# Ledger of designs, part 58: designed miniproteins, single chains, continued (4)

Each design is a single chain, and the fold is of that chain. pLDDT is the mean over its residues in the fold that is shown.

## One batch from the design tools (miniprotein)

Design m13984
Fold by ESMFold2-Fast:
Structure m13984 (fold): chain A 90 residues (1-90)
Amino acid sequence: SVEEKIKELQKILDEAKRNGDTETASLIQKALDMVLEAVKAKEEGKLDRLELEIQLGLLGIMLGVAKITGDKLLEKGMELAIEALDELLK
């Protein structure tokens, strides 16, 4: 569920913060904020499919960067955010 993915995102965000990886934590926070805003928009009947597709594209780029740099927390964060937004498109 989207709620389970949000919970996992919060957990890995907390892990990045504990590790002192400020840059990774900032990017995971942005991904979490995208998911939370999309959930709110869907609940309010204001979900914009094009906006979600743009966000998915941006998260995909960040996932690629995480894989190249070997940032495993960023990789997991981007994967969870992508899965959550994809589920909201159903």
Scores: mean pLDDT 88

Design m13985
Fold by ESMFold2-Fast:
Structure m13985 (fold): chain A 92 residues (1-92)
Amino acid sequence: MKIKVTKMEAKLTDHEGKVTEIKSEDADEAYAALAKATAAIAEAIEKNEVESETETELTVEGDKVTLKAKTTFTVGGKKYTLELTVEGTLVP
């Protein structure tokens, strides 16, 4: 069983309240954007002591899957919030 990603949205709120949104309705672009966001987060964690809190919600309705994840990071005393929504279809 695998999930075919149909839509991805990422929303990053920085320590000053500035919001950066990444939206993709193309699966290949969604994977590329997710990889880029993951690499940036990993680099931030590697450089500093990071406190993180993650909340995840997974909803399955028939063949539709929606994953929502909210992660709050404190890096160098500055608070960041990353919200990720991934929608996909279950395929055999």
Scores: mean pLDDT 68

Design m13986
Fold by ESMFold2-Fast:
Structure m13986 (fold): chain A 93 residues (1-93)
Amino acid sequence: MMEEILKKIREEAEKEAKEIIDALTNPELRDKAAPVFRSPENRELMLEILQHIASLKPLGDIDPELAKEKVTGELFEKLFKKLFEEKLKEALK
């Protein structure tokens, strides 16, 4: 059923998004996310991520833990959505 395919795509997208976030917060996992950061297709996403981090700099000076939580949460949502849409588009071909 289509529901089983959608579940698998979602689980793969969540796993990849989590690995990218973990690499940003844990240097030991950086090598696992390196291919994503080197991809020209992810250039616009990386620029959006950097702009978002810059916008939260004032909060980081006041409450670094809250700033980190907000950054990681929003980055996960954006990465998950992009990865899910890309995998879904490929599956529909």
Scores: mean pLDDT 65

Design m13987
Fold by ESMFold2-Fast:
Structure m13987 (fold): chain A 77 residues (1-77)
Amino acid sequence: KPSQEELDAEVAEALGLIGLAISKIAVQRATPEEREKVAEETRKIADRMVKLLEDQGNTEAAERLRKEAEEIVKEML
């Protein structure tokens, strides 16, 4: 069974992915001015979650989240 730290990292990855999905929906209904702000906040949140996953030793999860965040932010801009 995974340690509590491993479970916390899995939760962090899941929350990061959910956040990215919500951000993608938000940008679709945002004004042009708001899209830039949504993209900036999405990048900041993703960076924090990626760092949390890296600190927990979950490098593969961190790389996956980073790539998804990059793609979503590029689609917003």
Scores: mean pLDDT 73

Design m13988
Fold by ESMFold2-Fast:
Structure m13988 (fold): chain A 51 residues (1-51)
Amino acid sequence: GAPDLLPLLETIRERGGEAAFQAAIARLVAEPDPAKRQALLEQLARDVAAK
C-alpha cells in the first residue's frame, strides 16, 4: 500500500479495533481506484475517531 495510507490504517485499528481494521482491508481489496481507497480509509478513520 501507499505510505500515506499507513497512518489511517493504524488509527482505524487502534481506535476501532480488529473488526474495523479488517473492514478497511476488505474495502481496499474491493476498490481499484487509489483515490477512492484513500477516501474510504479517511471516512473509516473519522468514524472510529468519533467514538
Scores: mean pLDDT 75

Design m13989
Fold by ESMFold2-Fast:
Parts: structure tokens; sequence; C-alpha cells
Structure m13989 (fold): chain A 63 residues (1-63)
């Protein structure tokens, strides 16, 4: 549900901050996207953002 997705997005954001802490522009953009997705309450938007964040995190960890 929406509450589980919100928690998962918050945890993914914490992981992104660990791997790219100095990328203020990237982190700010993602924080904004999370806020908008949460405010929408749309589970599909939250799921798409989660998938995109997981892909980004995997790509950053592979570098």
Amino acid sequence: GVEELKKELEELYKELKKVAPDDVALLGSIEHDIKEAIESGDEEILKKLKKNMEKLLAELKAQ
C-alpha cells in the first residue's frame, strides 16, 4: 500500500545519501520527487519512483 511505499522510498533515499552524499542537485531532485509522489497518494507514481530509485542506486553502487 501507500504507507509501505512511503517507507521504502525513505529508506532508498537514505541509501542514496550514503553513496552520493555530495551530489546536492541529485539528492534535492529526488527529495522533491518523493514529496510530490507522497502528496499525490498515487500508488502507481510511488511504485514508478521506487523502481527508478532502485535502478539509480544499483548504477551508483556499480561505479
Scores: mean pLDDT 83

Design m13990
Fold by ESMFold2-Fast:
Structure m13990 (fold): chain A 70 residues (1-70)
Amino acid sequence: SRDEIIREIIEEGIKVAEQLLQQGKPFSTAVMAGVNVVVDQGEKRGLPESDINVAIREVVARIQQIHDGL
């Protein structure tokens, strides 16, 4: 389903962001990488811009939550 695709691309974005944070990269670099994964995968999988925007908001919020927990 579309919701499953959105969840999958968010989780992929989070994994990339977490790896960068673990490597000591800046928060802004991790967020940019996570957003880029979500946009790239969303476009490749044919998601409309409205769904990609929802996924961007969610991936940013989750990366922020992970960073705040460090």
Scores: mean pLDDT 88

Design m13991
Fold by ESMFold2-Fast:
Structure m13991 (fold): chain A 67 residues (1-67)
Amino acid sequence: MEAEMQQMLEDMLAAAERYRKLFGDKAAVFMLDQGIAWVQQHYSGPAAQAVVDALQQRKAELEAKAK
């Protein structure tokens, strides 16, 4: 469960980073938003919430251009 959630988070972050490099920060934010919605629709519990929190943090970083 935890290992599968960690892999899902890594895959989603990698997909968002790939879109950022190809299409810019706005495309990465869109991908992260879609990932957050998908996790919230299909999963529940503390591990799923941790994935959502991590995706939301990355989205906020990109929106603020903190990197």
Scores: mean pLDDT 79

Design m13992
Fold by ESMFold2-Fast:
Structure m13992 (fold): chain A 64 residues (1-64)
Amino acid sequence: AASNPVVVGARAWLKLMEKEDYDAAKVAHLRHILEGVEKGELKPQAVVEAFKRELGFEPPQPPS
């Protein structure tokens, strides 16, 4: 979803991590959670919790 700041920030960060070849397994897991949120299967909070669990921080918000 384009209008949710959490989803927008998470998508941008995952795209950066993929380009930097950071951690393919963690990136794949986080992207799977993000896809679930975008499909309406999961709440946006699930992405925040997954980021905190896997990376230790919340998805950065895009500058307003």
Scores: mean pLDDT 74

Design m13993
Fold by ESMFold2-Fast:
Formats: structure tokens, sequence, C-alpha cells
Structure m13993 (fold): chain A 67 residues (1-67)
């Protein structure tokens, strides 16, 4: 994996963790807001490639599974 994709994955993992923590403390709506904001920020810095799209999809799946 390129260093850029590894960084994207790390940022998405952080967004999932932050979103799930927000959902646990403030409810699922707060979790969705925190995750969406973090994921959107990570995506804005990532290359527009199929690999980036797959990482975003996997992060969304992990976040939803943790709710």
Amino acid sequence: MSSVLAELRAQLDAAVAAGLEAARTHGPQAGVEVFSRGAREAASRAPNTTESAVLLQQASARFNAGL
C-alpha cells in the first residue's frame, strides 16, 4: 500500500474510533456526525482512486458494525 493510502486508513480508523466514542457518550446521531466529519476530512486529503473508495467503504462498515 502507498504511504498515502496507509495514512488514509489510519485517519479513517481514528474517525471510526472517535465516532463510536461519541455514539457511546452522546448517542448514535452524535457518533454519525463525528464519524462523517472525520471521514470527509480524510477523504479530502486522499487521492480520488478505487483504493481510497474501498477504504472509505470499509471504514463505514466498521463504524456501523460498532453501533
Scores: mean pLDDT 82

Design m13994
Fold by ESMFold2-Fast:
Structure m13994 (fold): chain A 81 residues (1-81)
Amino acid sequence: SKELKEKIERLKKGKASAQKRIAELQKQIAQLEEEAAKQKETNPELAAELEKEIARLRALKEALQAVLAETEKEIAELEAK
């Protein structure tokens, strides 16, 4: 009982940390998308580099979202016991 509760609490802390990082990445992506759109007509080379960085951050976000989904599944399975 106690060990199970401690494991669930650790997973919930990991989940909260992942959610915070995903939110930070979403904010960074939105800021870069706005800058890329602004630069598209005046500096297309800079806009292209910003789009590459956006793609990298999106890939990182998707990886974190996958980890978050697995963590949520593990929490649900442990809480069902």
Scores: mean pLDDT 87

Design m13995
Fold by ESMFold2-Fast:
Structure m13995 (fold): chain A 108 residues (1-108)
Amino acid sequence: SSFAELVDQADQLIQEIASIIKSNESKLDIFRVTKILFRLAAVQSTLWVALRIKNPELQKKQLQSAIDDLNAIRKEMEELLKDDPETAAKISSLIDQAISLLNQMIAG
């Protein structure tokens, strides 16, 4: 129950990140944006798969992979939004919130 609630909350944060990126798409490199959106969708898939994994070590490995992907997305977005630091900061904050939830899943 609690784990499923954390997955749902993290998924909602990732959806918000994707929404912000899409709303700024017209001023960004379309190929890089498309790649980032596919990577965010892959992170969402990893979270829902992790909910189905019964082996704790494998579950933790999948969650850590999702954290690593979110950090990579943060770096790419900081570069793409170098001329819009306010939007970059908002995305980074949402990524930090998602990573915090994933760390709670790993710890509990």
Scores: mean pLDDT 89

Design m13996
Fold by ESMFold2-Fast:
Structure m13996 (fold): chain A 57 residues (1-57)
Amino acid sequence: TVKLYYPMLRDKAAPMVATLEKKTGRKIEYVETGYSTSGRVPSDEEIAQAKAGKDIV
């Protein structure tokens, strides 16, 4: 399991987590570190880290 640490509400981060799981084939555990409500797309670097089995901070 790869952990994703991000300062975004879990429900707002759900599409980002789903995209990351789809692109990497890995289970992503989301760790909410803040309360941002702005959604975003995972970066190529984050996708590469998750593919390598490394946590994203």
Scores: mean pLDDT 80

Design m13997
Fold by ESMFold2-Fast:
Structure m13997 (fold): chain A 87 residues (1-87)
Amino acid sequence: MEELKEAIEEVKANEPEEIKESLEQLRKTAKEKGLLTEKIEKLIEEVLELIEKERTEENLEELARKALELGEEMEKQRLKEGEEKLK
């Protein structure tokens, strides 16, 4: 709950264009490193779609939830790739 509230406040503090640019950079970097799974790509697209919607409290909460889920999936995939490279 507290993590979601903090994420919502960060989304409110940042301009939509800045968030969009950060996501485009994240997608590019993930693709270059072989971390871009179908789930991660879908989450990036969902977050980009939410940025284009009206900045209602409900939409900002959904955006924050999807951003947190994207972060968790990116970390999970990064750890998995790191394990494969150690073999």
Scores: mean pLDDT 72

Design m13998
Fold by ESMFold2-Fast:
Formats: C-alpha cells, structure tokens, sequence
Structure m13998 (fold): chain A 60 residues (1-60)
C-alpha cells in the first residue's frame, strides 16, 4: 500500500537528516529500520536502502 511506502520514505529522510548532523549511528539505525519495513512491500526499495546503510556504516 502506498501509505506504507510513505512511512519507509519518512524513516529514510530521518536517517539522511541524522547523517548530515553527524549522527552516523542514528542514521544507520534509521536506514536499517526502513529496509526492514520495505522488505515486505517493495524488495527493490529495501535493497537500495540497505545499500545506503552500508555506505554510511563504511564512512562512519
């Protein structure tokens, strides 16, 4: 459902905001949570979000 994908996008946006603040741990947690939510509704979105989490983890 579109509203569930909207929640995932909000969580990803929160992760992106935390990353800009320098809160890498918070950003990684937000991305991992978003990927978990997305895995049941859009596997492609989940994959993309998981890649973002990995990039942040590697930079942190």
Amino acid sequence: MEEEEGVVEIVVAIGHWLYRKGDFEGAIEAYERAAELASTINPDLAQRVREEAEKVRKEA
Scores: mean pLDDT 77

Design m13999
Fold by ESMFold2-Fast:
Structure m13999 (fold): chain A 66 residues (1-66)
Amino acid sequence: GLGEMVRGALAAGVSREAVRRALLEAGLSRGQVNKILTTGEDVAVSPEQLEAAERRLLALVVEVMS
């Protein structure tokens, strides 16, 4: 789920600020982003929001691992 991907990105060295920005740019609300970052729980998102978030988080992981 999205929470697992967020955890993976943070473990890879992506900052919480970069993750927060990526999730907001994917169309998640501030409340949804805060819930994921604080609890690690998945939030209800559209398939389009999930794909956008996954793509952005993957790009950030690749950047910090390079």
Scores: mean pLDDT 84

Design m14000
Fold by ESMFold2-Fast:
Structure m14000 (fold): chain A 88 residues (1-88)
Amino acid sequence: MTEEEIQQEAEEMKQKLLEAVKEGERLAREVGIEEGAAFTERRLREAYEEALKNKDGKELMFQQILEGTGLAQEKFRRLLEEQARAAA
């Protein structure tokens, strides 16, 4: 792989993970927080397995997965806090 190809694949993974987090948040609001979280976790796991198949650029791919995981954790933490406040 060229460095440019590695950067392109990382950008595609970043966009895919952002879309997965948004869909997970939508499911959490429409169906339930547990269902949205399970969906997001599954997508992050799939991305991790896909990254493991790359010979080159694993570090950059894992960086995108870590960022996506952090974003997902923050989104779902806020949703849980909102639910707890509504119950109190």
Scores: mean pLDDT 78

Design m14001
Fold by ESMFold2-Fast:
Structure m14001 (fold): chain A 55 residues (1-55)
Amino acid sequence: SMRKEFLQKAIESSRSMIEALEEQKAKTTDPALQERYQRKIEALKKLIAILEKQL
């Protein structure tokens, strides 16, 4: 179904964003910037969990 395909693509996109944010976090020594990346990663992980429950 289109809904299932949309959810799968949204999960894949969110996982790719987490990977990019983890790389950016690893490249910085600024604690404030590391915290900002970590908050974004956690928000995306929560989003993935919500989307997975809808599959």
Scores: mean pLDDT 88

Design m14002
Fold by ESMFold2-Fast:
Structure m14002 (fold): chain A 64 residues (1-64)
Amino acid sequence: DLVKRIEELGRKYPGGLGPLLSGIGQLVGRGELEVAQKALDLIEQGKFVEADELVRKALEELNK
């Protein structure tokens, strides 16, 4: 469950990942589950810059 993964990461890194996790939550709300899952996987691997770039690009493409 992607929502549980977001909650667990927010609890593990309080204050550090708020904006990035919020962006992933927006992707989940838009039905972009594969992109959201990939971003969470990147965060869990310590690839925060790659996760941020992925989320930003995906949200920009959705909003045009």
Scores: mean pLDDT 79

Design m14003
Fold by ESMFold2-Fast:
Structure m14003 (fold): chain A 80 residues (1-80)
Amino acid sequence: SEELQRAAREAVVLLTALALQRIGQIFEEPDEEKRKKMAEELTKLVKDTIARMDAAVAAGDVAALQALIADLQAQIDALA
């Protein structure tokens, strides 16, 4: 499905953008313990997002990918 492939690609682009913004925040954090927690949270976010994406693609679930895209966009917007 072209819609499925397009949504999956959009999710990858947004995950990449979100990860880069989160990495920027980690570099700006002066507290070493907070930086470590932020890095662990980012690692979990990436793993969980990839798992959600893989499950949606395997199921052919465009709606699940669109929900993931909305979640990622909301997180990016919250960081701006």
Scores: mean pLDDT 89

Design m14004
Fold by ESMFold2-Fast:
Structure m14004 (fold): chain A 67 residues (1-67)
Amino acid sequence: SLEREIRRALALMTLYLLKKAGASPEEIVEAVRRVAPDLSDETLEKIRQAVEEGKFDEAAKLVEEAL
């Protein structure tokens, strides 16, 4: 449970920081994959699409629901 909570927090922080830095959707998704390698490819693709569409609240929700 603690490991899951830490990975969720790291993934959300990664999403937030890279959004602020203006990183590409691909860079954001690869960084999220690196901190949360247990996320499925399907979930990562949904996160990439949400980020590409500027729907960062939806991307964060996808992370929270998967982790």
Scores: mean pLDDT 84

Design m14005
Fold by ESMFold2-Fast:
Structure m14005 (fold): chain A 73 residues (1-73)
Amino acid sequence: AQRVIDLLEENNLLPSAGMVRTAYGTNVHDPVAAARATAQMARAIADSLEHMGKTELAEQLRELAREYEELAK
């Protein structure tokens, strides 16, 4: 979760970073569920950013989401 949170905070997307932190925290005792929740939230945020024209940042978030999806296998 920290890599997604760091990327969002670096880009001043503090509410989005908070959403990822909450998704991770709700599942912190289940590593697979935590990874899955982090990936799902990262993809949702990426879709919103793409709609706002922030395509490069959306692509970076989707790459991170793929890494967390692999951890959730």
Scores: mean pLDDT 81

Design m14006
Fold by ESMFold2-Fast:
Structure m14006 (fold): chain A 101 residues (1-101)
Amino acid sequence: VLDKLPEEDKELLERFTKLLEEGYTPVIAAQKLAEELGLSPEEVQKRIDEARKKFRDLATKELEKLLSKLPQEVADKIREMLENGEISVYEALELAKKELE
């Protein structure tokens, strides 16, 4: 799914996440990326938010594709878990892939 995201958006999300793992706050991480990219921190945050939305949309589309290949009973169960907030769309993708193996 991440491989279907534009390369620029994927790199931005990966770099932002790495800075957070290094112990920087979201604000400082965005500032560091802004300096590297020649952008404002506000523009970097906007691009990160847009990339996250694109990733969620791609994950949702991939999930529906995988669910269409599963038995209806299994697909319906995964959809119910999503609707109830028991799992994220990313966890649903992992479950659907396991069922297809």
Scores: mean pLDDT 77

Design m14007
Fold by ESMFold2-Fast:
Formats: sequence, structure tokens, C-alpha cells
Structure m14007 (fold): chain A 56 residues (1-56)
Amino acid sequence: GKAGAAGEYARRAGLGGMLHASMGYALSQGFGGEAGVQAIRDMKDGGLIKGLEIAE
């Protein structure tokens, strides 16, 4: 229902915020694109990005 969809969107926003913060942190530390990509892969392995896939 609508309430369930809203809950998933709220969780997705939280996960997206964490992903964006981690990527921004990696870039701000001067790691470069390759290190940033590795950080995203680590977050995906940890399950953070799986929540975004479920939310669609």
C-alpha cells in the first residue's frame, strides 16, 4: 500500500545519503575515481545498495 511505499522511499533516501556521503568523503580525500568505485563496491557487498534496488 501507499504507507509501505513511503517507508521504502524513506529507507532508500537514508541509504542514498550514506552512499553519497561515502562517495563525497572518498573524493574529498583525493582518492580519485578508482578508489571511489572500490568504496561503492564495498558498500554494495555490505548490502547498502541492495536496499536501493528493492526500492526501485
Scores: mean pLDDT 54

Design m14008
Fold by ESMFold2-Fast:
Structure m14008 (fold): chain A 91 residues (1-91)
Amino acid sequence: KKEIVEKLKSLTEEERREFLKQALHDASVEFQKNREKIKKDPELAKKLAEKHREILEYASQFKTDEEAFIAYTLMSTFGLSKEEVEEILKK
């Protein structure tokens, strides 16, 4: 998880932008598949809801819907911390 932050910091601005765009696309597809699975399994849904609540609380603090969605995606898909997401979004 922290390795992904180090990787993003080692990339150029253009490389990082392309990586994030691709990662967001892949994460969106994977999230949609997992969302269907969660919907079918109430017990799994309850377990994931606890973690999802924490992520949503943080993401909702961003000023724009785009930033909130990026933060949400990075935390939900890659398991990044709040500090890691802030470090990525600042650049």
Scores: mean pLDDT 70

Design m14009
Fold by ESMFold2-Fast:
Structure m14009 (fold): chain A 72 residues (1-72)
Amino acid sequence: TTLSLEQVGAIVRRFRALDTDGDGTVDAAALEAALRELGLPQAVIDAILSRAVDGKITLGQLAAALVPYIAG
């Protein structure tokens, strides 16, 4: 349930790969598929997706969702 800094880095890299327009916003469904490919626990994926608005998620919303899982 606790993510390493390496796992957080991998998540951010996948977000950037999906952000083809460089606008800092990604389709939530595409991000879900990418996070599942990274082998993240469903609870973490659900927490991230719960921050999506209109089927989109920003890097800031992603970071906020991860905070409870990167605390020591």
Scores: mean pLDDT 79

Design m14010
Fold by ESMFold2-Fast:
Structure m14010 (fold): chain A 88 residues (1-88)
Amino acid sequence: ALELQLEELGLTEGTHVLSGTVLYVDPEVVTITVGGEEYTGRYVVLRTERGSLVLFVPLELADKFKEGEEVTVRVRVQDGKAVVEDVL
């Protein structure tokens, strides 16, 4: 499936609660900067009712994401990026 931009999924800046199925967990660990803060983690593709989107998952939460499993997450959208803050 093609990834949609966060704006195309109606995910504006701020905090959102999303439920969906984990489609892919990127095995690569990367560091990104969002809002002037550095986060180290992995990218995850989540399939939601709104469509499929890419989430950034900090390493401390990454073990909670497995391909084929359903998750409910709190994400912060900032600087065109969706960062997982918590798994609900």
Scores: mean pLDDT 79

Design m14011
Fold by ESMFold2-Fast:
Structure m14011 (fold): chain A 120 residues (1-120)
Amino acid sequence: SPLEKLEELFKKIEEIIEELIKLAKEGKLTKEKLQEAFDKIDEIYAEILELAEEVLSEEQLLKVKKILKEMREKMIEAIGEMELDKSVSPLEMLEKIKEVVKEALKEIKKILEEALKEKE
């Protein structure tokens, strides 16, 4: 099922964020580990886009691309804020990123569900 594949891909993103949260709690979070995690998330974004291209119209695909781009931009901004502002908690930032990921899944899942109903 395309929906099950989408949920599996987003679960992988959530697991990556949870590992970063764990590292932050242990005082082991480094810029290098953040970059490695974001590179893995970018690979998962490519898989989400490939899945979306199989079932979505051009307009629906552009909307998914926008959601993924906005999610990526928020993640990059969060790293920047953590590096520049010592008052920003890495843990609180990562928890906010986790909520951004959950909202992105909800929006993309709705688009995919609507597209799949049109094919039934």
Scores: mean pLDDT 80

Design m14012
Fold by ESMFold2-Fast:
Structure m14012 (fold): chain A 107 residues (1-107)
Amino acid sequence: GALEELERALEEMRRALERLKAVGAPSFVIKAVEIAIRALERVLEALRRGDRQALQQAVRDLEISLGILGIARGVAKLIGAPSEVIEALDEAIEALERALRAAREAL
């Protein structure tokens, strides 16, 4: 169900963040992923509580976070960040896109 998909996405996002920190990714990349993790945690909290208004707002914050991650990936590519940084960002973006689909279907 949506809750299980969101929990899996959160674990994948946390693993991507740990990998990014381990390889010394730029601070703006780390911050972008941390913002996305916080937005996803808010979606999970709203869904667990059955708070539809909070869920609608959290989904909007998650959409904004996905946009920020896309920009961070583009900038990282432009500055020649290591392939491991781009790969971890791609994993984070894919996890967040799945989470966003599941959250929207739960609305």
Scores: mean pLDDT 90

Design m14013
Fold by ESMFold2-Fast:
Order: C-alpha cells, then structure tokens, then sequence
Structure m14013 (fold): chain A 79 residues (1-79)
C-alpha cells in the first residue's frame, strides 16, 4: 500500500543519515501521503509545521517521530 511505500522511503533516508530524518524528508513524506489521501492543505501544513518544529528543536526527526506524524495524518484522513 502507499502508506507502506512512504514509510519505506523514510526508513531508507534514516539509514542513509545515521538514523536522523531531515524536515525536508519528513515534509516530502507528509505531502505524498496527504495528496494520496485527499487531505486539505490546512491539515498538510499543520503536519509540515510539526516536522519543522521537531527539526528546529532536535536537529532532525527520529524514524519513530516521523512514523508518528504519518500515522496521525492517516487517522485524520479517516475522521
């Protein structure tokens, strides 16, 4: 499924960057998933801003933090 494909892309980026995912990589994953799920731009932007906030605070996202954002975005699509 498309969610699994996006999670695999994020995992590959984490492996290439010593377990750290950039805001740019997280934002690309969020955009792909939001587009596939037909989510409004306001919802997509909220998740992008959360990814940016984590990157500013911590210098990057963990794979687990990126997965949490993507899973919450899927839940929002089902609501």
Amino acid sequence: GFVEEIKEEVKKEAEENGGIISAETAIRAIRKLADALGLPVTTQTAYELRAIGIDIEKGGLSYEEALELLDELVEDAEA
Scores: mean pLDDT 82

Design m14014
Fold by ESMFold2-Fast:
Structure m14014 (fold): chain A 89 residues (1-89)
Amino acid sequence: MERLEEVYKRLLEAIDRLIEKIKEYLKEIESEFLRKLLKQLEGVREQVEEVYKEALKNPSEEHIELFEQLLEEVEEAEKIVEEEVEKLK
């Protein structure tokens, strides 16, 4: 319901922000790690949209927990990206 929509929105915003950052970095640096992560994030974004459509038909606390966990993982991935970029500068 409202809580599901809120966490879904935050998760998509976090994924989209990280995708944009990686695309910008890839214009200036060559990194297999960043290219692989970009592909994984694009796949995760599609899966999140599919899970959200399912959650709207069959709401479950487990969907909220899944999105909260993925949000934490995306935030951690953003930190790893910044650390990898710093090593290349």
Scores: mean pLDDT 83

Design m14015
Fold by ESMFold2-Fast:
Structure m14015 (fold): chain A 118 residues (1-118)
Amino acid sequence: SMMEELEREREKKLAEIEALLDKALAAGWISAGEKERFLRVYKEALDMIYTKNREEMLKETKTFELLGWLVVRGEATFDEAVEVLMKKHKLSEREAVIRLTAAALRIIGDEINLELAK
């Protein structure tokens, strides 16, 4: 069913970020307590995303990825990105903050994975 597919996609994304955080922990870049906190934030973000319909989720995901990259690269401030998300997608401040933080953490995790592959 569509709901079973969405739950599998959610579980896969959670497993991917957990694996990235495990690599960061093994490299000594984060503590065990930071891994637990980052994983908790990511779980909350996934719950917020997967309560929406699929089309809304896909449109929002692209915006979060773009703004997350701009923030990580220093091209935009976190506060500016949160304001754009709230205005464009009519999200609460809490949802915008948590989901943007999760997007930024995923991007940082991808950079960690690339560095460890060298």
Scores: mean pLDDT 77

Design m14016
Fold by ESMFold2-Fast:
Structure m14016 (fold): chain A 102 residues (1-102)
Amino acid sequence: SDEELKRRLMEAVGILAEKWKTASDEERPELVRKLLEIAQLLHQLGLTPEEEAFLTRVIMEAFFEAATDPEKHEEFVRLNTEASRVRYSRERAEELIREVEE
């Protein structure tokens, strides 16, 4: 069940990466929040090297866009700090998956 939940969280990361490509500046903070919270849960569940490489790539893409704009960088740092406080639970993981799936 945890392996299935981890797989669904990884799929949610893929969905967020695709949404990111067409997202407006107004939509981006919420996508970053979801991505960073999912990343925290995935790190607590444990990742394979392949999963970790994929997740890092998606996060770095978001970070690089933020790094070119001081206002967006400050927002990214705030969201990352908030996400670092999230503790794993099955309920939280399922909630985040539903938010991404709409």
Scores: mean pLDDT 81

Design m14017
Fold by ESMFold2-Fast:
Structure m14017 (fold): chain A 66 residues (1-66)
Amino acid sequence: RDAVLLALQRAVSRAQDEIEAAIDDPDKLRDVLIRAIDEMRKRGELTPEQAAQVKRLATQGVDSMS
């Protein structure tokens, strides 16, 4: 779980400017986060299972915002 949270933090850091631009739009924010996580998986930085867990946390966080 700690590795999943660290991966989410890295995805946020890499997409920071896009996240800031989309902060009040949950659909765009979700898309930005999912894209960053998928790029990390494509580069071999995450396993498919870790990518799925990070996406779940990101989606849950965005859904909690509205």
Scores: mean pLDDT 73

Design m14018
Fold by ESMFold2-Fast:
Order: structure tokens, then C-alpha cells, then sequence
Structure m14018 (fold): chain A 84 residues (1-84)
């Protein structure tokens, strides 16, 4: 469901907000969301790129609109709904 997608994306961002995030946990959450390995790698690489760019706005989750945020993130990463 869209709510399940938003919940997993939220968990990823909560992990990323830690000073010492667990990369394996992030990969596990991505794989739970995206069973297609190629699509999962696209999301992982997109998130990694945004962290390396030190884009502080990327880590700031919007207040409300969690489903819309999650869908936009997946689209920007090049992940199709059929890959989920």
C-alpha cells in the first residue's frame, strides 16, 4: 500500500538522520520496499549521492504529505511502481 511505502521511506530517513547510520539496515529497508535488485540499487545510489552532496534539505522530511514525498523520491531515483 502507499502507506507501507511511506512508512519504509520514513524509516530510512530516520536511520539517515543518526550521526552513525547503519548502512546494512538502510539496504535491508530498501530491499524490503523494492524486490527488484536493479531498482533497489537505483534508490540506494540516489540516496548515497544526496548524502555525499551534503544536501541538508534532503534529510528534512516534510510535515505531512509522506506518501507524496515517498513517491516523488522513488520517481527521482528512477524506480517505477512496477518494481515495488
Amino acid sequence: SDEAIANIINQIFLELAKSEYNEEKIKQLINQLIPNPDAAEKLYNYIKQKIEEQDASFLALPEGGEIAFAKKLLEEAGVNESDI
Scores: mean pLDDT 76

